Designed miniproteins, single chains. Designs and how they scored, part 67

Each design is a single chain, and the fold is of that chain. pLDDT is the mean over its residues in the fold that is shown.

## One batch from the design tools (miniprotein)

Design m2327
Fold by ESMFold2-Fast:
Structure m2327 (fold): chain A 56 residues (1-56)
Amino acid sequence: EYEIRVTAPTAEAAAEAAARSYEILRENKDASLEEQRALMEKAAAELGATVELVEL
């Protein structure tokens, strides 16, 4: 299981980045974890945010 951690300039941007990250994980189940991570980082960057996956 993974935890999604988001750093953003506003709470709104953080919430959007987190929501998009979960959507990417759900939609790209057949992609590698590295590919999913790249997609999440790209989506977060569009919001001025950063995202990381932490293994639990």
Scores: mean pLDDT 78

Design m2328
Fold by ESMFold2-Fast:
Structure m2328 (fold): chain A 80 residues (1-80)
Amino acid sequence: MEHTLEVKSSKIEGNTATIDTVDTETGKKGKITAVNNADGKTSTVTIEVPEENIKLTSTVFSTSEEIVEQLEKLGFLEVL
């Protein structure tokens, strides 16, 4: 099922970025967490919408700061 998460707010604390989201179809709250890896090139990203049973984790070739900048500019993230 396709879900679109609207970016509501973001914060960066040390090596961790936290982005609060809302599912545009259901209104349920989600969270994206990006933690910088020790290589300085990749981050471990977790996308959660617990009330919709969504939890996705992956490693991406971007820093947590770059992820925040991109998602704030886009305003939305599509999750399949």
Scores: mean pLDDT 80

Design m2329
Fold by ESMFold2-Fast:
Structure m2329 (fold): chain A 58 residues (1-58)
Amino acid sequence: MRLSPEQRRALLEEIDRHGIANIDRRALAERLGVSPATVSRFIAELSRDPAAHYAEYA
């Protein structure tokens, strides 16, 4: 994976707060200092298994 553990955590927190459908991938990539493609890949993986991530949050 291209993201550091800290970047992955920050990205997950942003997605949890705004929801996957409302994430601005480009703005988030800019804030984290990664490529938009990296953010898109992570969001795609979360979209495939959102229940696993939501289990920790809910």
Scores: mean pLDDT 67

Design m2330
Fold by ESMFold2-Fast:
Structure m2330 (fold): chain A 99 residues (1-99)
Amino acid sequence: MELIEKAKKAIEEGNFEEAVKYLSQAVDEAYRLLKDGRYEEAMRLAQEVIELAKEVIEKSTDPEIRKKAENILKTAQRLLEMAQARLAGDTRKAREIGF
């Protein structure tokens, strides 16, 4: 995923503002994949976003950037849970999560 590659590069360069921008776009793409029934792809993308958002939280000293990364992390965790529920055929659990 190009967005994940750009986010990784931004983190390595210490450009956490750009990293958060790309991670936010990757979350939107994961949600789109979920809506399109592409649950395995949505799950994989959400997992990558979770890992990189944690990295931004750990490495960034800017409280505003950290807050944005925390919000991205929470959203990506929810998308992962929803995608996993759909893949398991658990329509009840997917509905309870809000999708």
Scores: mean pLDDT 84

Design m2331
Fold by ESMFold2-Fast:
Structure m2331 (fold): chain A 83 residues (1-83)
Amino acid sequence: VPLEELNEGIGLALRAIGLAFEALLRQKKGEDLEPVIAGLRAVIADAEALLGRGPNPVAERALEIARRALALVEAGTLTLADV
């Protein structure tokens, strides 16, 4: 895998983790989760596009993190242990 594509995958994974923490904070405050849901969906789309260019274990992990976070956010069950 090219270093450029691995770096893109790392960026997506960090973005997904950051959005999961933002979701926890918003849930605690009773704030709107729609911006975080939209952000996680964008990470999923970007990770799927990156994986379409070839095998990328970092992008695969980013996709897994984003999908899990989105499912837990939508279910209202996201906790600090999930991040």
Scores: mean pLDDT 82

Design m2332
Fold by ESMFold2-Fast:
Structure m2332 (fold): chain A 66 residues (1-66)
Amino acid sequence: MTPAERIAHHLAQLLRDGKSVDEAIAEAKKLAESLGGTVEVKRTDDYTVFRITVGDDSVSVPVPLP
């Protein structure tokens, strides 16, 4: 599993455990920064999309709005 995939898996687990989208954003961002990466958040009409980038690896995680 790449670093970006590990952060995406952690984000998905937080959401499954009942964490809010805002809490999941904060934890994913903190973890990405600790690995020298970034998390970009985009809101669309149907989804909040998390783009996690660490080095050359990038993973997008769409989360349905509420």
Scores: mean pLDDT 77

Design m2333
Fold by ESMFold2-Fast:
Structure m2333 (fold): chain A 91 residues (1-91)
Amino acid sequence: MSLNEYMARVAELTKSKSNGQIREALIEVFNSPNLTNSDVSEIKRALEQRDFQALHDLLSKKSPTFAGLTEDTALLLMPYYLERLEQELKK
């Protein structure tokens, strides 16, 4: 699944599904086998700081698939599900 398709799906889930389902979808992407533990820590910090640009840059750097997708669409959708994931991480 492309990042654009995945994020569009996450946006749909945000509107009509629980935060748990959104969290699982995001964690599936963030725990991709090509991400290191250090990268995961930086992703969590970016989520807490709401640094959408840093998060997108990290994913694009670690995954050519993410880098090849429409960045504008990814960045536009990121604030919605990053806010949701930040709330989940507070639990």
Scores: mean pLDDT 54

Design m2334
Fold by ESMFold2-Fast:
Structure m2334 (fold): chain A 65 residues (1-65)
Amino acid sequence: SESLKGVVVQAVRERGGIPEAALRAGLAAHYDSQGLDGEAEADRVIAELREEGRIVVEDGVVRAA
């Protein structure tokens, strides 16, 4: 969801970066709690944010673009 994508970008910016593994785990847990495939949904959100130029991944750390 666009609302969730905005929250993720803001959290990454406020923290000065989030380890990709930690972000993926948090997103997966969120979607698992909704009865979805958390790992697949987490990977999708991260891929979409990268495609949209809203985040970058450097040395395993997600940063706001």
Scores: mean pLDDT 85

Design m2335
Fold by ESMFold2-Fast:
Structure m2335 (fold): chain A 104 residues (1-104)
Amino acid sequence: LMEKMRELYKKALREFAKKLGFSEEEIEKLLELADGVLAGKIDEEIDEEINKKLEERKEKLGEEEIEAIEKEQVEKLEKELKELLEELAAKGDEEAKKMLESLK
């Protein structure tokens, strides 16, 4: 469950960064930072670096465009997470079942 959730969040982050105009090299670096956070090793410095990179790009696009991208990515992530939880719950994963029920 946790490994599949991490892969889903990494995929969502990659797509989000790509839409914000990040280069492939910048995206790979951002994903490496996110791996530390998603592994439960929350380092304030890592979180600050991710936020700084996102804010620098936001300044170049404009607020309305960013809101549209964020909305699209959140809706996509929610759909993919729901589908993943439904698949795992169908296979008898009790953790996935409880999480799916909490999302209602």
Scores: mean pLDDT 67

Design m2336
Fold by ESMFold2-Fast:
Structure m2336 (fold): chain A 71 residues (1-71)
Amino acid sequence: SSISQEVLAEVDAIVEKYPNVDREEAAELVRLYYGSRLLAEESKDPKSKELALEAARKAEEELKKLIEKAS
């Protein structure tokens, strides 16, 4: 996958900074975030782009909640 390297690097950075974060949950949310952003960038249809950006926003919000719970 084109986003695999970026996902692994981001998950490693999150877990290093926040050791109490569940790595698997963080990996799922980071994958969803990057995958949705890529879909938004590749989408030519404005509606599809908006839906993909909304999915990315929701993934980012869930990741923030996961980090807050671990702090």
Scores: mean pLDDT 83

Design m2337
Fold by ESMFold2-Fast:
Structure m2337 (fold): chain A 59 residues (1-59)
Amino acid sequence: PEELQRMLETLRQTEAVLDAEIARAKAEGRPADDVAFLESQRALTREMIAELEERLKAA
């Protein structure tokens, strides 16, 4: 479970970075396509987090 916990922590750090980048991109008035791409990456990261959390709960 330790490796799964480390992966989960890394993904949560990635989510935090993406949240910050999305907020900055919106504040800077970046193109909608750039924001949509970052939001897509965040959604994928959140899906991976949810799957790992379920695996840890089942352990």
Scores: mean pLDDT 84

Design m2338
Fold by ESMFold2-Fast:
Structure m2338 (fold): chain A 81 residues (1-81)
Amino acid sequence: MLSKEEILKQTEELIAELEREAAATTDPEHRERLRAVIERMRELKEELLRRNASEMEMDLELGSEMTMARMFLWVVRRELA
């Protein structure tokens, strides 16, 4: 199980990657969808931090969200490749 610090670091790194993808894309629809994913991840992170969620809870909640975000990135990149 990852520590809270490592989970938060991975979440921020993925948000940064999503922001770079949104800035690089020429497709306004892909940009809008990427921005929505970024917003959802930020809101979830803030909620978990606000209620002082356990490491297990953060790993499950943010881990699931990060997995879905990575799959979405993979699909978007594959459609553009």
Scores: mean pLDDT 80

Design m2339
Fold by ESMFold2-Fast:
Structure m2339 (fold): chain A 66 residues (1-66)
Amino acid sequence: SKELDELISEALQLADELEAKGYTEHARRIREKVDEARKLYDQGKYDEALEIARESVEEAKRILGL
């Protein structure tokens, strides 16, 4: 899915920024959620995969003050 790929790319970029700013555990958690979204997609659970990816982006943005 293009939407899932875009959300995952954004979440991973934000996780890298979190890590650079010293939020190492938050970055690790976001990366784990991205892995979960990929697994859900592979299982055909597309809506659940998109929701987890979207939540990951939102969580990372909140921590960064975006």
Scores: mean pLDDT 89

Design m2340
Fold by ESMFold2-Fast:
Structure m2340 (fold): chain A 108 residues (1-108)
Amino acid sequence: SVKEFMDILEKTIKGAEEIANDYISGKISREEAEKRLLQLGTKTILELTALESKSGMKDLAEEGKQFVGDLVVQLGQAFKLPSSQQKEKAQEILDKAKKKFEEIKKKA
């Protein structure tokens, strides 16, 4: 069940990275990127809530929901920056998210 929790978070980070890359490369609009980021966050929180109900891992589920919420909010704000700053800020946010994920994984 810890492995299932970590797999959900890892998949969410990869999804967020794909959305950021698609937006920064000009493949999708900002509006589409913000929509996909919100959909990713909502889907992940529902998956974590379902896993919490099944496994009883309340503390891990809560930490994961906070992690996902922070990632979505921070990337959404980065997408509103001047275009020249978006790539560097998005990469910084994703790198910090990957580091936080490893810290959560180590404690679990």
Scores: mean pLDDT 88

Design m2341
Fold by ESMFold2-Fast:
Structure m2341 (fold): chain A 96 residues (1-96)
Amino acid sequence: SLEKDIENMRKVLEKKGYSEEEIELFLEAYRFGLEHADDTAAIDAWVAEKAKTLSPELVKKVRLEIEIGAALSLIYQAIDNLVKEREKKRKELEKL
């Protein structure tokens, strides 16, 4: 589930020594990437807004978290489609 993925991501970031503020920022970026995977304009606008107050190093990390979220969203969609196709083919073979 998304909630378990977020909890696991938080634990990893805590182990890496990030501050609570940085962790919340990275989790926000990850969620935004998941929700806007195919919307490059929305991603660029969100990053540009954050760049007004964040260091260049944090902006790069934030963009990476968005890219990871977007990539995982697309991968999960592809896996779900493959599982559904396999199940359909299995049912068709069982009817023969």
Scores: mean pLDDT 82

Design m2342
Fold by ESMFold2-Fast:
Structure m2342 (fold): chain A 90 residues (1-90)
Amino acid sequence: DLEKLVEKVLDLAEELGLITPEQAKKIRDAVKAGIPWKDFLDLLAKELEASGTVEADIIAALLIMARHMDIPMEKTVKNLIEILEKIKEE
């Protein structure tokens, strides 16, 4: 369920302060407008880099590496959710 995975990532990233509510809305609107799945991860990485936090920069770098290694998009998103949930537990 792609939409639920996207919402989970955006909710966790916003709760952790890695992106703003405005950035999360921008990504949600782009996904609803039919942005390709690969472009969702690229947009998320770009917005994370724009946030100016070290944690967001590290997560953006991990997303870029996963794309470069041809990791399947669904697996990349599920792994991102696991990473974000672990960060929240700290």
Scores: mean pLDDT 78

Design m2343
Fold by ESMFold2-Fast:
Structure m2343 (fold): chain A 75 residues (1-75)
Amino acid sequence: TRRELAEQARRAAREGRREEAVELLKQLGVDASSWDGEELARLADMLLGHLESGVEGELELIDPRTGSSDVIPLP
């Protein structure tokens, strides 16, 4: 499920497996290949939190390095 992908991405990012975290996030529709490990962990944690809360809608994220916003559709 998408929740399981988010959980795996969070774990991978926190464990320093950056490449795996990026791949898992891409499966969720997020291109975070330029983000660092802590940013990836934060992103995955936010996605997991929304999925666990059952909140309908979209998650808007701002890349602090570029100021770019990304809107992630929730399942």
Scores: mean pLDDT 67

Design m2344
Fold by ESMFold2-Fast:
Structure m2344 (fold): chain A 96 residues (1-96)
Amino acid sequence: MERLEAEIRASLALMELNILIKYPDPNITAEEIRKVKERALEAARAAREAGDEETARRVLEALRRAMSVIAEVTTDEEAKKAAEEAVREAERLLAE
């Protein structure tokens, strides 16, 4: 992956995740959660492929934190499950 593209993807993912941590939406849908997860995981993968493990770990940690907060505040059971699955996936990738 090209470093500049990986940096842009990571920056955008981190901005999105930090907004969700600071201003969690209790009405967020499971579909939107899956899209956020997909963007964050793609950004982390691109960073790792570019040799930037530090940035990849920052994105994965932000994903874990954002999804943990969403799981706590969401009023929708499907959204809660999607967020909890995203937390587990981020934790798995952080453990490698």
Scores: mean pLDDT 86

Design m2345
Fold by ESMFold2-Fast:
Structure m2345 (fold): chain A 87 residues (1-87)
Amino acid sequence: MRREELEKKFEEEMKRNYEEAEKVGEQAGKLAREKSKVDEIAKKYLDEVEELRKIAEYAMSQSPTTAFAAMAIVKAKLEKILKELES
């Protein structure tokens, strides 16, 4: 092989690698934006679960009859969330 042919092949390979790196960077930026949207949805569900936890904790400090009624409501709401996540 001639030295000049090897140098030309090396330059072409380096240029291709640089162009591929730029495309990967652009794709990573798009994925980061999509993750932010998923995090917002996750936060909404976390807030809803936290509210249900507080309702259950409060109900457990009340009379047994009130506690049972409140737990039935909490169970129904959790079952609805579970079905939405499984769908």
Scores: mean pLDDT 71

Design m2346
Fold by ESMFold2-Fast:
Structure m2346 (fold): chain A 69 residues (1-69)
Amino acid sequence: AEELEKVIKTAIKNENELSGPIDEKKFVESIYKVILNGIELRLEQGRITPEQAEEWKKKVEEAKENILK
C-alpha cells in the first residue's frame, strides 16, 4: 500500500511539473483502473492466485483511498 502510494504520488508530482496542475482525483482514478486491469489480466492468465489478486486489489484500494484524502 505505502509503496503504491509513493509511486502514484510521484506520478502526480511529475505530471503537475510537466503539464501544469491536474485533477488529482481523476488522475488517481485512471491509474487505479490501469492497475486493476493488470491484476485481472494476470489472474486470467493463471500467473497469480485468486488470493494474491484479492490481496493486491486491497493494497491498491487502500493506496487510492489514502491519496484521495
Scores: mean pLDDT 72

Design m2347
Fold by ESMFold2-Fast:
Structure m2347 (fold): chain A 57 residues (1-57)
Amino acid sequence: MKLEHLGTIKTNGVEAELFADLDDPELVAKAKAGEEVIRRFKNQEGEERELVVPLPK
């Protein structure tokens, strides 16, 4: 599993770091099918959240 830091998201004054596993074959298959990919990110408190983002290449 290779987690890549995609960036920092700031929503309603709360910063969250976005991480995605780009080597996940399920995510790759969904991206090839034209589906939106759900990415996991951690907020400043370490809680995991999900965000729909395009798969980077």
Scores: mean pLDDT 53

Design m2348
Fold by ESMFold2-Fast:
Structure m2348 (fold): chain A 80 residues (1-80)
Amino acid sequence: MDASKEEALELVRTGTEIAMKMKKKEKVTAEEAQEGLVFEAASRGLTPPGSATLGILDVAEEKGEVTPEEAVEGARKALS
């Protein structure tokens, strides 16, 4: 199923948190956050919009690594 805007933002948050736990880091790269997003989306049977991924990449290019909150804000901006 296609994720709603609200579901996409929750997937970004949860995916980034999963990536942080797997890497034992407080901040993760865009690639690491994307891996977590894909994993969580697959586990829920959801397809996140590509713009959510682009939003994470934009914030990570600015900051290097992102927290879950920063990833969500990037995705929110891209989904608008």
Scores: mean pLDDT 79

Design m2349
Fold by ESMFold2-Fast:
Structure m2349 (fold): chain A 71 residues (1-71)
Amino acid sequence: MKIKLSEEQIEKDLKFVQELLEEARAAGDDETARIIERQLEEMKKSKDGFDREVFAALAAMTYGLAKAARR
């Protein structure tokens, strides 16, 4: 199954992951920022909508787990 994403949806997903990256950097969490940067690069290389959604979800999960671990 190939998920067709509009350019708007792709832009929103990229912005979302970029915002998570900036929050991780602002928190001084260099390891989480590095993981999110890697996921963002994979999203940029992928032309499949499913892969982009998966990487966006992984970035959100990584950030959420790191934030929970800091509490």
Scores: mean pLDDT 70

Design m2350
Fold by ESMFold2-Fast:
Structure m2350 (fold): chain A 94 residues (1-94)
Amino acid sequence: MSEEEFERDVLLALAEIAKAITLNTLKRDPSVSEEDRKEVERLFDEAIAALEAGDYDTAIQALKRLSEKLRELGYDEGAGIAENLRKQVEELKK
């Protein structure tokens, strides 16, 4: 496997783990609406699909929007994870 393929597979695994943890955290927060949880799930799915396709620009934009949405919801730790994933995708694109 190429170094890029391996790094992309690692990022995909990390994104899936981050999605599961984030959605479980938001389900336990009574201030977060079902609509907000669906939007977060949609943004994760968009980023993951783009990463699988090698569309790093779309993945970066989805992760940026995800980080902004998570900050709006008060989940700063989740926003930080999304921002770190975005930085890793930017490095992979180089």
Scores: mean pLDDT 85

Design m2351
Fold by ESMFold2-Fast:
Structure m2351 (fold): chain A 78 residues (1-78)
Amino acid sequence: GVDETLERIVKELADILTEQVSSGDVNRQVITDRLFEKIVEWLKKGEISIEDLEYILKHRLTDVGIREAIKKAIEEIK
């Protein structure tokens, strides 16, 4: 369902963030760009919608880098 898709997306974004931090890459812009690329990939494949991303921003507490990546992806597609 939609909730399962949203939880999967949030988890995968958090996993990407954790991998970047663990690799010693502390550059916020590089991390945000990596997250952005993954979100755009999911949007292009139809695995997530803009409405799903807007729901996450409104109803979920996520890392600032994840929020910035989501906002950038929404702006890119609109």
Scores: mean pLDDT 75

Design m2352
Fold by ESMFold2-Fast:
Structure m2352 (fold): chain A 100 residues (1-100)
Amino acid sequence: SEKKKKLLKLVAEMKEIIIEIEYKALELGKDVSKEIEELLKLVQEIADAIENDAPKEKILELIEKLIEKLEELKKKYPELSELIEKAIKLAEEMKKIIEE
C-alpha cells in the first residue's frame, strides 16, 4: 500500500526527531530519558499497528496519545519546544494520511 509506505516513512522520521530531542536535552543538562523511552515505545506501537493493518481508530488513538505526551514534554522543557513542535507537526501529517 502506498499509504502504508508513506506512514512508515513518517514513523522513521518521528524516531529521528525524538532522538534529536534526547541529544538536545543532554546538551542542555536535562535528563529526559524516561520521557524519551515512553515516546519511542508509543512510536513503535504506532509502527506495529500500521504494519499489522490495525483499525484506523486504533492508530489515530495512538497518534493522539503521542501528541499529548509531546505537548506535556514541551510544557515541562520549553527549551526543547522547536524540536517538539516539529515532532507534533509530523504526527498531525500522519493523522491526515490515516483519515484520507
Scores: mean pLDDT 89

Design m2353
Fold by ESMFold2-Fast:
Structure m2353 (fold): chain A 98 residues (1-98)
Amino acid sequence: MEKKLEEIVEETLKNSSKEEQEAVEEALKLAKEAKEEGYKEEEVLKLFLAKAYIKLSEIYKKQGKEEEIGEAGEKAVERGKKILEEYEKEKEEKKKKE
């Protein structure tokens, strides 16, 4: 997407509930870690969205609003978990070489 990560986060936080804001903050924390490790902005955004979808789906399920996640959201969560797993594996392999 064409917007900077920081701008997307700011817009999301302004229009979100308290619980949704917490999900975005958790995702932003992961994105900052990846950015500091030298990941490209596209990969950083991908990790941010993956973490945000996972956390948001957990919140909606706890609230009994599983329908808000939808089929696309569930697929995004599944893909997001795989993305996070691959990221952690790559990070660990990188550190093991040093």
Scores: mean pLDDT 70

Design m2354
Fold by ESMFold2-Fast:
Structure m2354 (fold): chain A 78 residues (1-78)
Amino acid sequence: MLEEALRTLEEAREAIKAGDLEEALRLLDEAQRIVEPVNPQVAKTIGKARDAVEAGDLERALELVEAAIRALEQLMAE
């Protein structure tokens, strides 16, 4: 499940960079649903990334997605 969420967040990052915001929001929704039962704090970070995409703050959205990716990588390393 966390490996799937990590891949989904990496795809969301690429969608944001490509300007495919509809796809980015779909992928962030999927990642948040996967992560919520495992780590609510990381799921909250993903939710903030969705809010940033909706607000058009793509720089902030990328920062939040990258933070969520790093947090999941750390959890998977333990």
Scores: mean pLDDT 85

Design m2355
Fold by ESMFold2-Fast:
Structure m2355 (fold): chain A 95 residues (1-95)
Amino acid sequence: SKEELKKRLRELRKEFMAEIDDLEREAAGDPELQAKLARFRESFEGAVDQLEKIIDEAGDDPEKLAEAEEKLKQLEKDARQALEVLRREIERAKA
């Protein structure tokens, strides 16, 4: 449902923003990593905002809601992969 998708999107945003905050603290003193994290934050927030609009525009249309659910799954997958890459870069910089 629209309400379930919006709830999942808000939970996803909260989780990933907390992880970004943690990584920003770990990247303190590394301007290149800080810039990459800032870019990821901007991109992720933009994607969340766009997907929320898509969910709102879907209304009660089951095809549009199914498309929104697939976009939410893709956003989660892409964001998780990007954070994994950033985490590894931070770990290497501290080694």
Scores: mean pLDDT 86

Design m2356
Fold by ESMFold2-Fast:
Structure m2356 (fold): chain A 93 residues (1-93)
Amino acid sequence: MSLEQLLARMEALIARIDEALANNASEEEVEALASALLTLLREAARELPQLRERLEELIKRVEEAKKLDPKKALETLREVALEALALLREEAA
C-alpha cells in the first residue's frame, strides 16, 4: 500500500469512527472499527519501518481500548487514528 493510500484509508476510517460515535454504535461495530485500525497500523509499520516503534505503541493502545465500553473505545480509536494520521502526514512531507 502506498503512503497516499494509507493516508486516504486513515482519513476514511476517522470519518467512520465519527459516524459511529454519532449513531451509538454496537460493540460489534466498535470491534470492526478497531480491527480496521489495527490492520492499517500494521500495514503502515510494514511500509514505514522508521515509524514502527511509534505505530506499535498505537497498536497496543487499540488492543487495550477493546476492553473499554463502546463509547470510550470509540473515543480512544479516534485519538489513535488522529495520531497515526499526523505521523503519516509528517512522513509524506
Scores: mean pLDDT 86

Design m2357
Fold by ESMFold2-Fast:
Structure m2357 (fold): chain A 70 residues (1-70)
Amino acid sequence: MASVELGESIFVAVHGPRGLNRRGRVPALSPEELAAMTLEELRAFIARYLPDLRLSDAEYEALLAWLRTL
């Protein structure tokens, strides 16, 4: 079961004031565009633009589940 709360926490770690995207290095994809990605596409996106973010498969599922609640 994917944790929506874990997904939200991961997103805040990326986009919050101390987040990994604080330098604007991630493309301006909306939450809707991210939510439309497959789990495999989301893994490829994170690996490409957020290489410091180390996620398990369960954490990727949690992030995608949270994005789909928006």
Scores: mean pLDDT 61

Design m2358
Fold by ESMFold2-Fast:
Structure m2358 (fold): chain A 85 residues (1-85)
Amino acid sequence: SGIQESLKQILPEEYHHLVDKETWSKEEVLELIKAGIKVQLGEEPSAEIVEEIKKEIEKMGKETFSDKEVAELLKKALLIVADNL
């Protein structure tokens, strides 16, 4: 899917094992988002940003996520980061 190709372009190779999946757990989605933010900012996201991202993941009401749902959560995470710049 399109998200897998995009994630491989932006994430270091050490995170590619999290990309080559059909579905992701809540923990895997959070790790992917944190990795993406770290690449963009050059440092770990703050505890406040991580908590807001966790809230968005929990709002989905699911234990497993598709590539489309991960893309939606990534967009929301980018907005959270922008609001805290």
Scores: mean pLDDT 77

Design m2359
Fold by ESMFold2-Fast:
Structure m2359 (fold): chain A 100 residues (1-100)
Amino acid sequence: MLNEELDKKTKELLKKAKSLEEKSKIVAELVNEVARERLKEEIEKTREYAEKNFNEEGKKAVEEGIKRAEEEAEKSGLVALGLLVEGLLKAKKIDKENEK
């Protein structure tokens, strides 16, 4: 049912859109909303993964990524997901360096 309000807004915007550029912006906004909805689930999964797979430095990198993602979530769900992924990639690099 969260999808019903998003679908109504998207349908109204698409009906008013006259150009491919306007339609592209509507799709980008829809993707941002879907990303925000998924962000909460991905944060919890990311914390669980970090607890099982990373050392203290890696976990800290993940938590910094999560904090940045939560701060950006209101502005852009896509940017927030990107920041979460950056935190994970940073943690994976720290883990690889500690294997040597």
Scores: mean pLDDT 74

Design m2360
Fold by ESMFold2-Fast:
Structure m2360 (fold): chain A 112 residues (1-112)
Amino acid sequence: SEELLERLREAIRRLLEKAKEEEDIAKRIGIILRLIGEQLDLLARAPAAERAALQATLDAILDGLNTILRKGKDTPQEELDAAVDEAVAAAKGLSDELLEEVIAVLERLAAG
């Protein structure tokens, strides 16, 4: 669904913005560790045909978060936008059901 891909884009943007504005490096690491835990759960439950697309989607988000760990608040917006675009492109291989699960995870992580 195009609507779900747009919701995914917004959810990723919010999570990366939250991580970029977080001044405590331990809290930034906490976001990454929570996403890794959610990634492992999602991959274990995902249909085999969708696992590669799911892994690529989540790896792109993790790359964005890792860039924020390295560069902090000075992370260029263009690098974060590239991570969002890569994740959304990979997510085109996901079912609507799995897209909704990924969006819910990202929205929960962004909320706290």
Scores: mean pLDDT 89

Design m2361
Fold by ESMFold2-Fast:
Structure m2361 (fold): chain A 90 residues (1-90)
Amino acid sequence: MKELLERVEQLKAQVDAAYQAAVDAFRNGDLAGVEASIAQMDAAIAELRRLVEEAKDDPEVLRYAKEALLDAEIKLGMARIMLAVLKLTL
């Protein structure tokens, strides 16, 4: 239980850091920076999906992992919109 919660927190922090990097790259017109941040978020989301499967018999951890996954997928969607906007302006 505690180890799974710690892994979710670590992945959540990685997504938050990657999303902030995407926002900063977008503000600077850095296409490659946004693409790199999307790749980092995709990797963290894949790990969160594995944690959801691992946590299927622990309702508390499962709920928390699903909430973290939803937040991560929303941030990834926003970063993909940023990438699309930059590609239209380059």
Scores: mean pLDDT 86

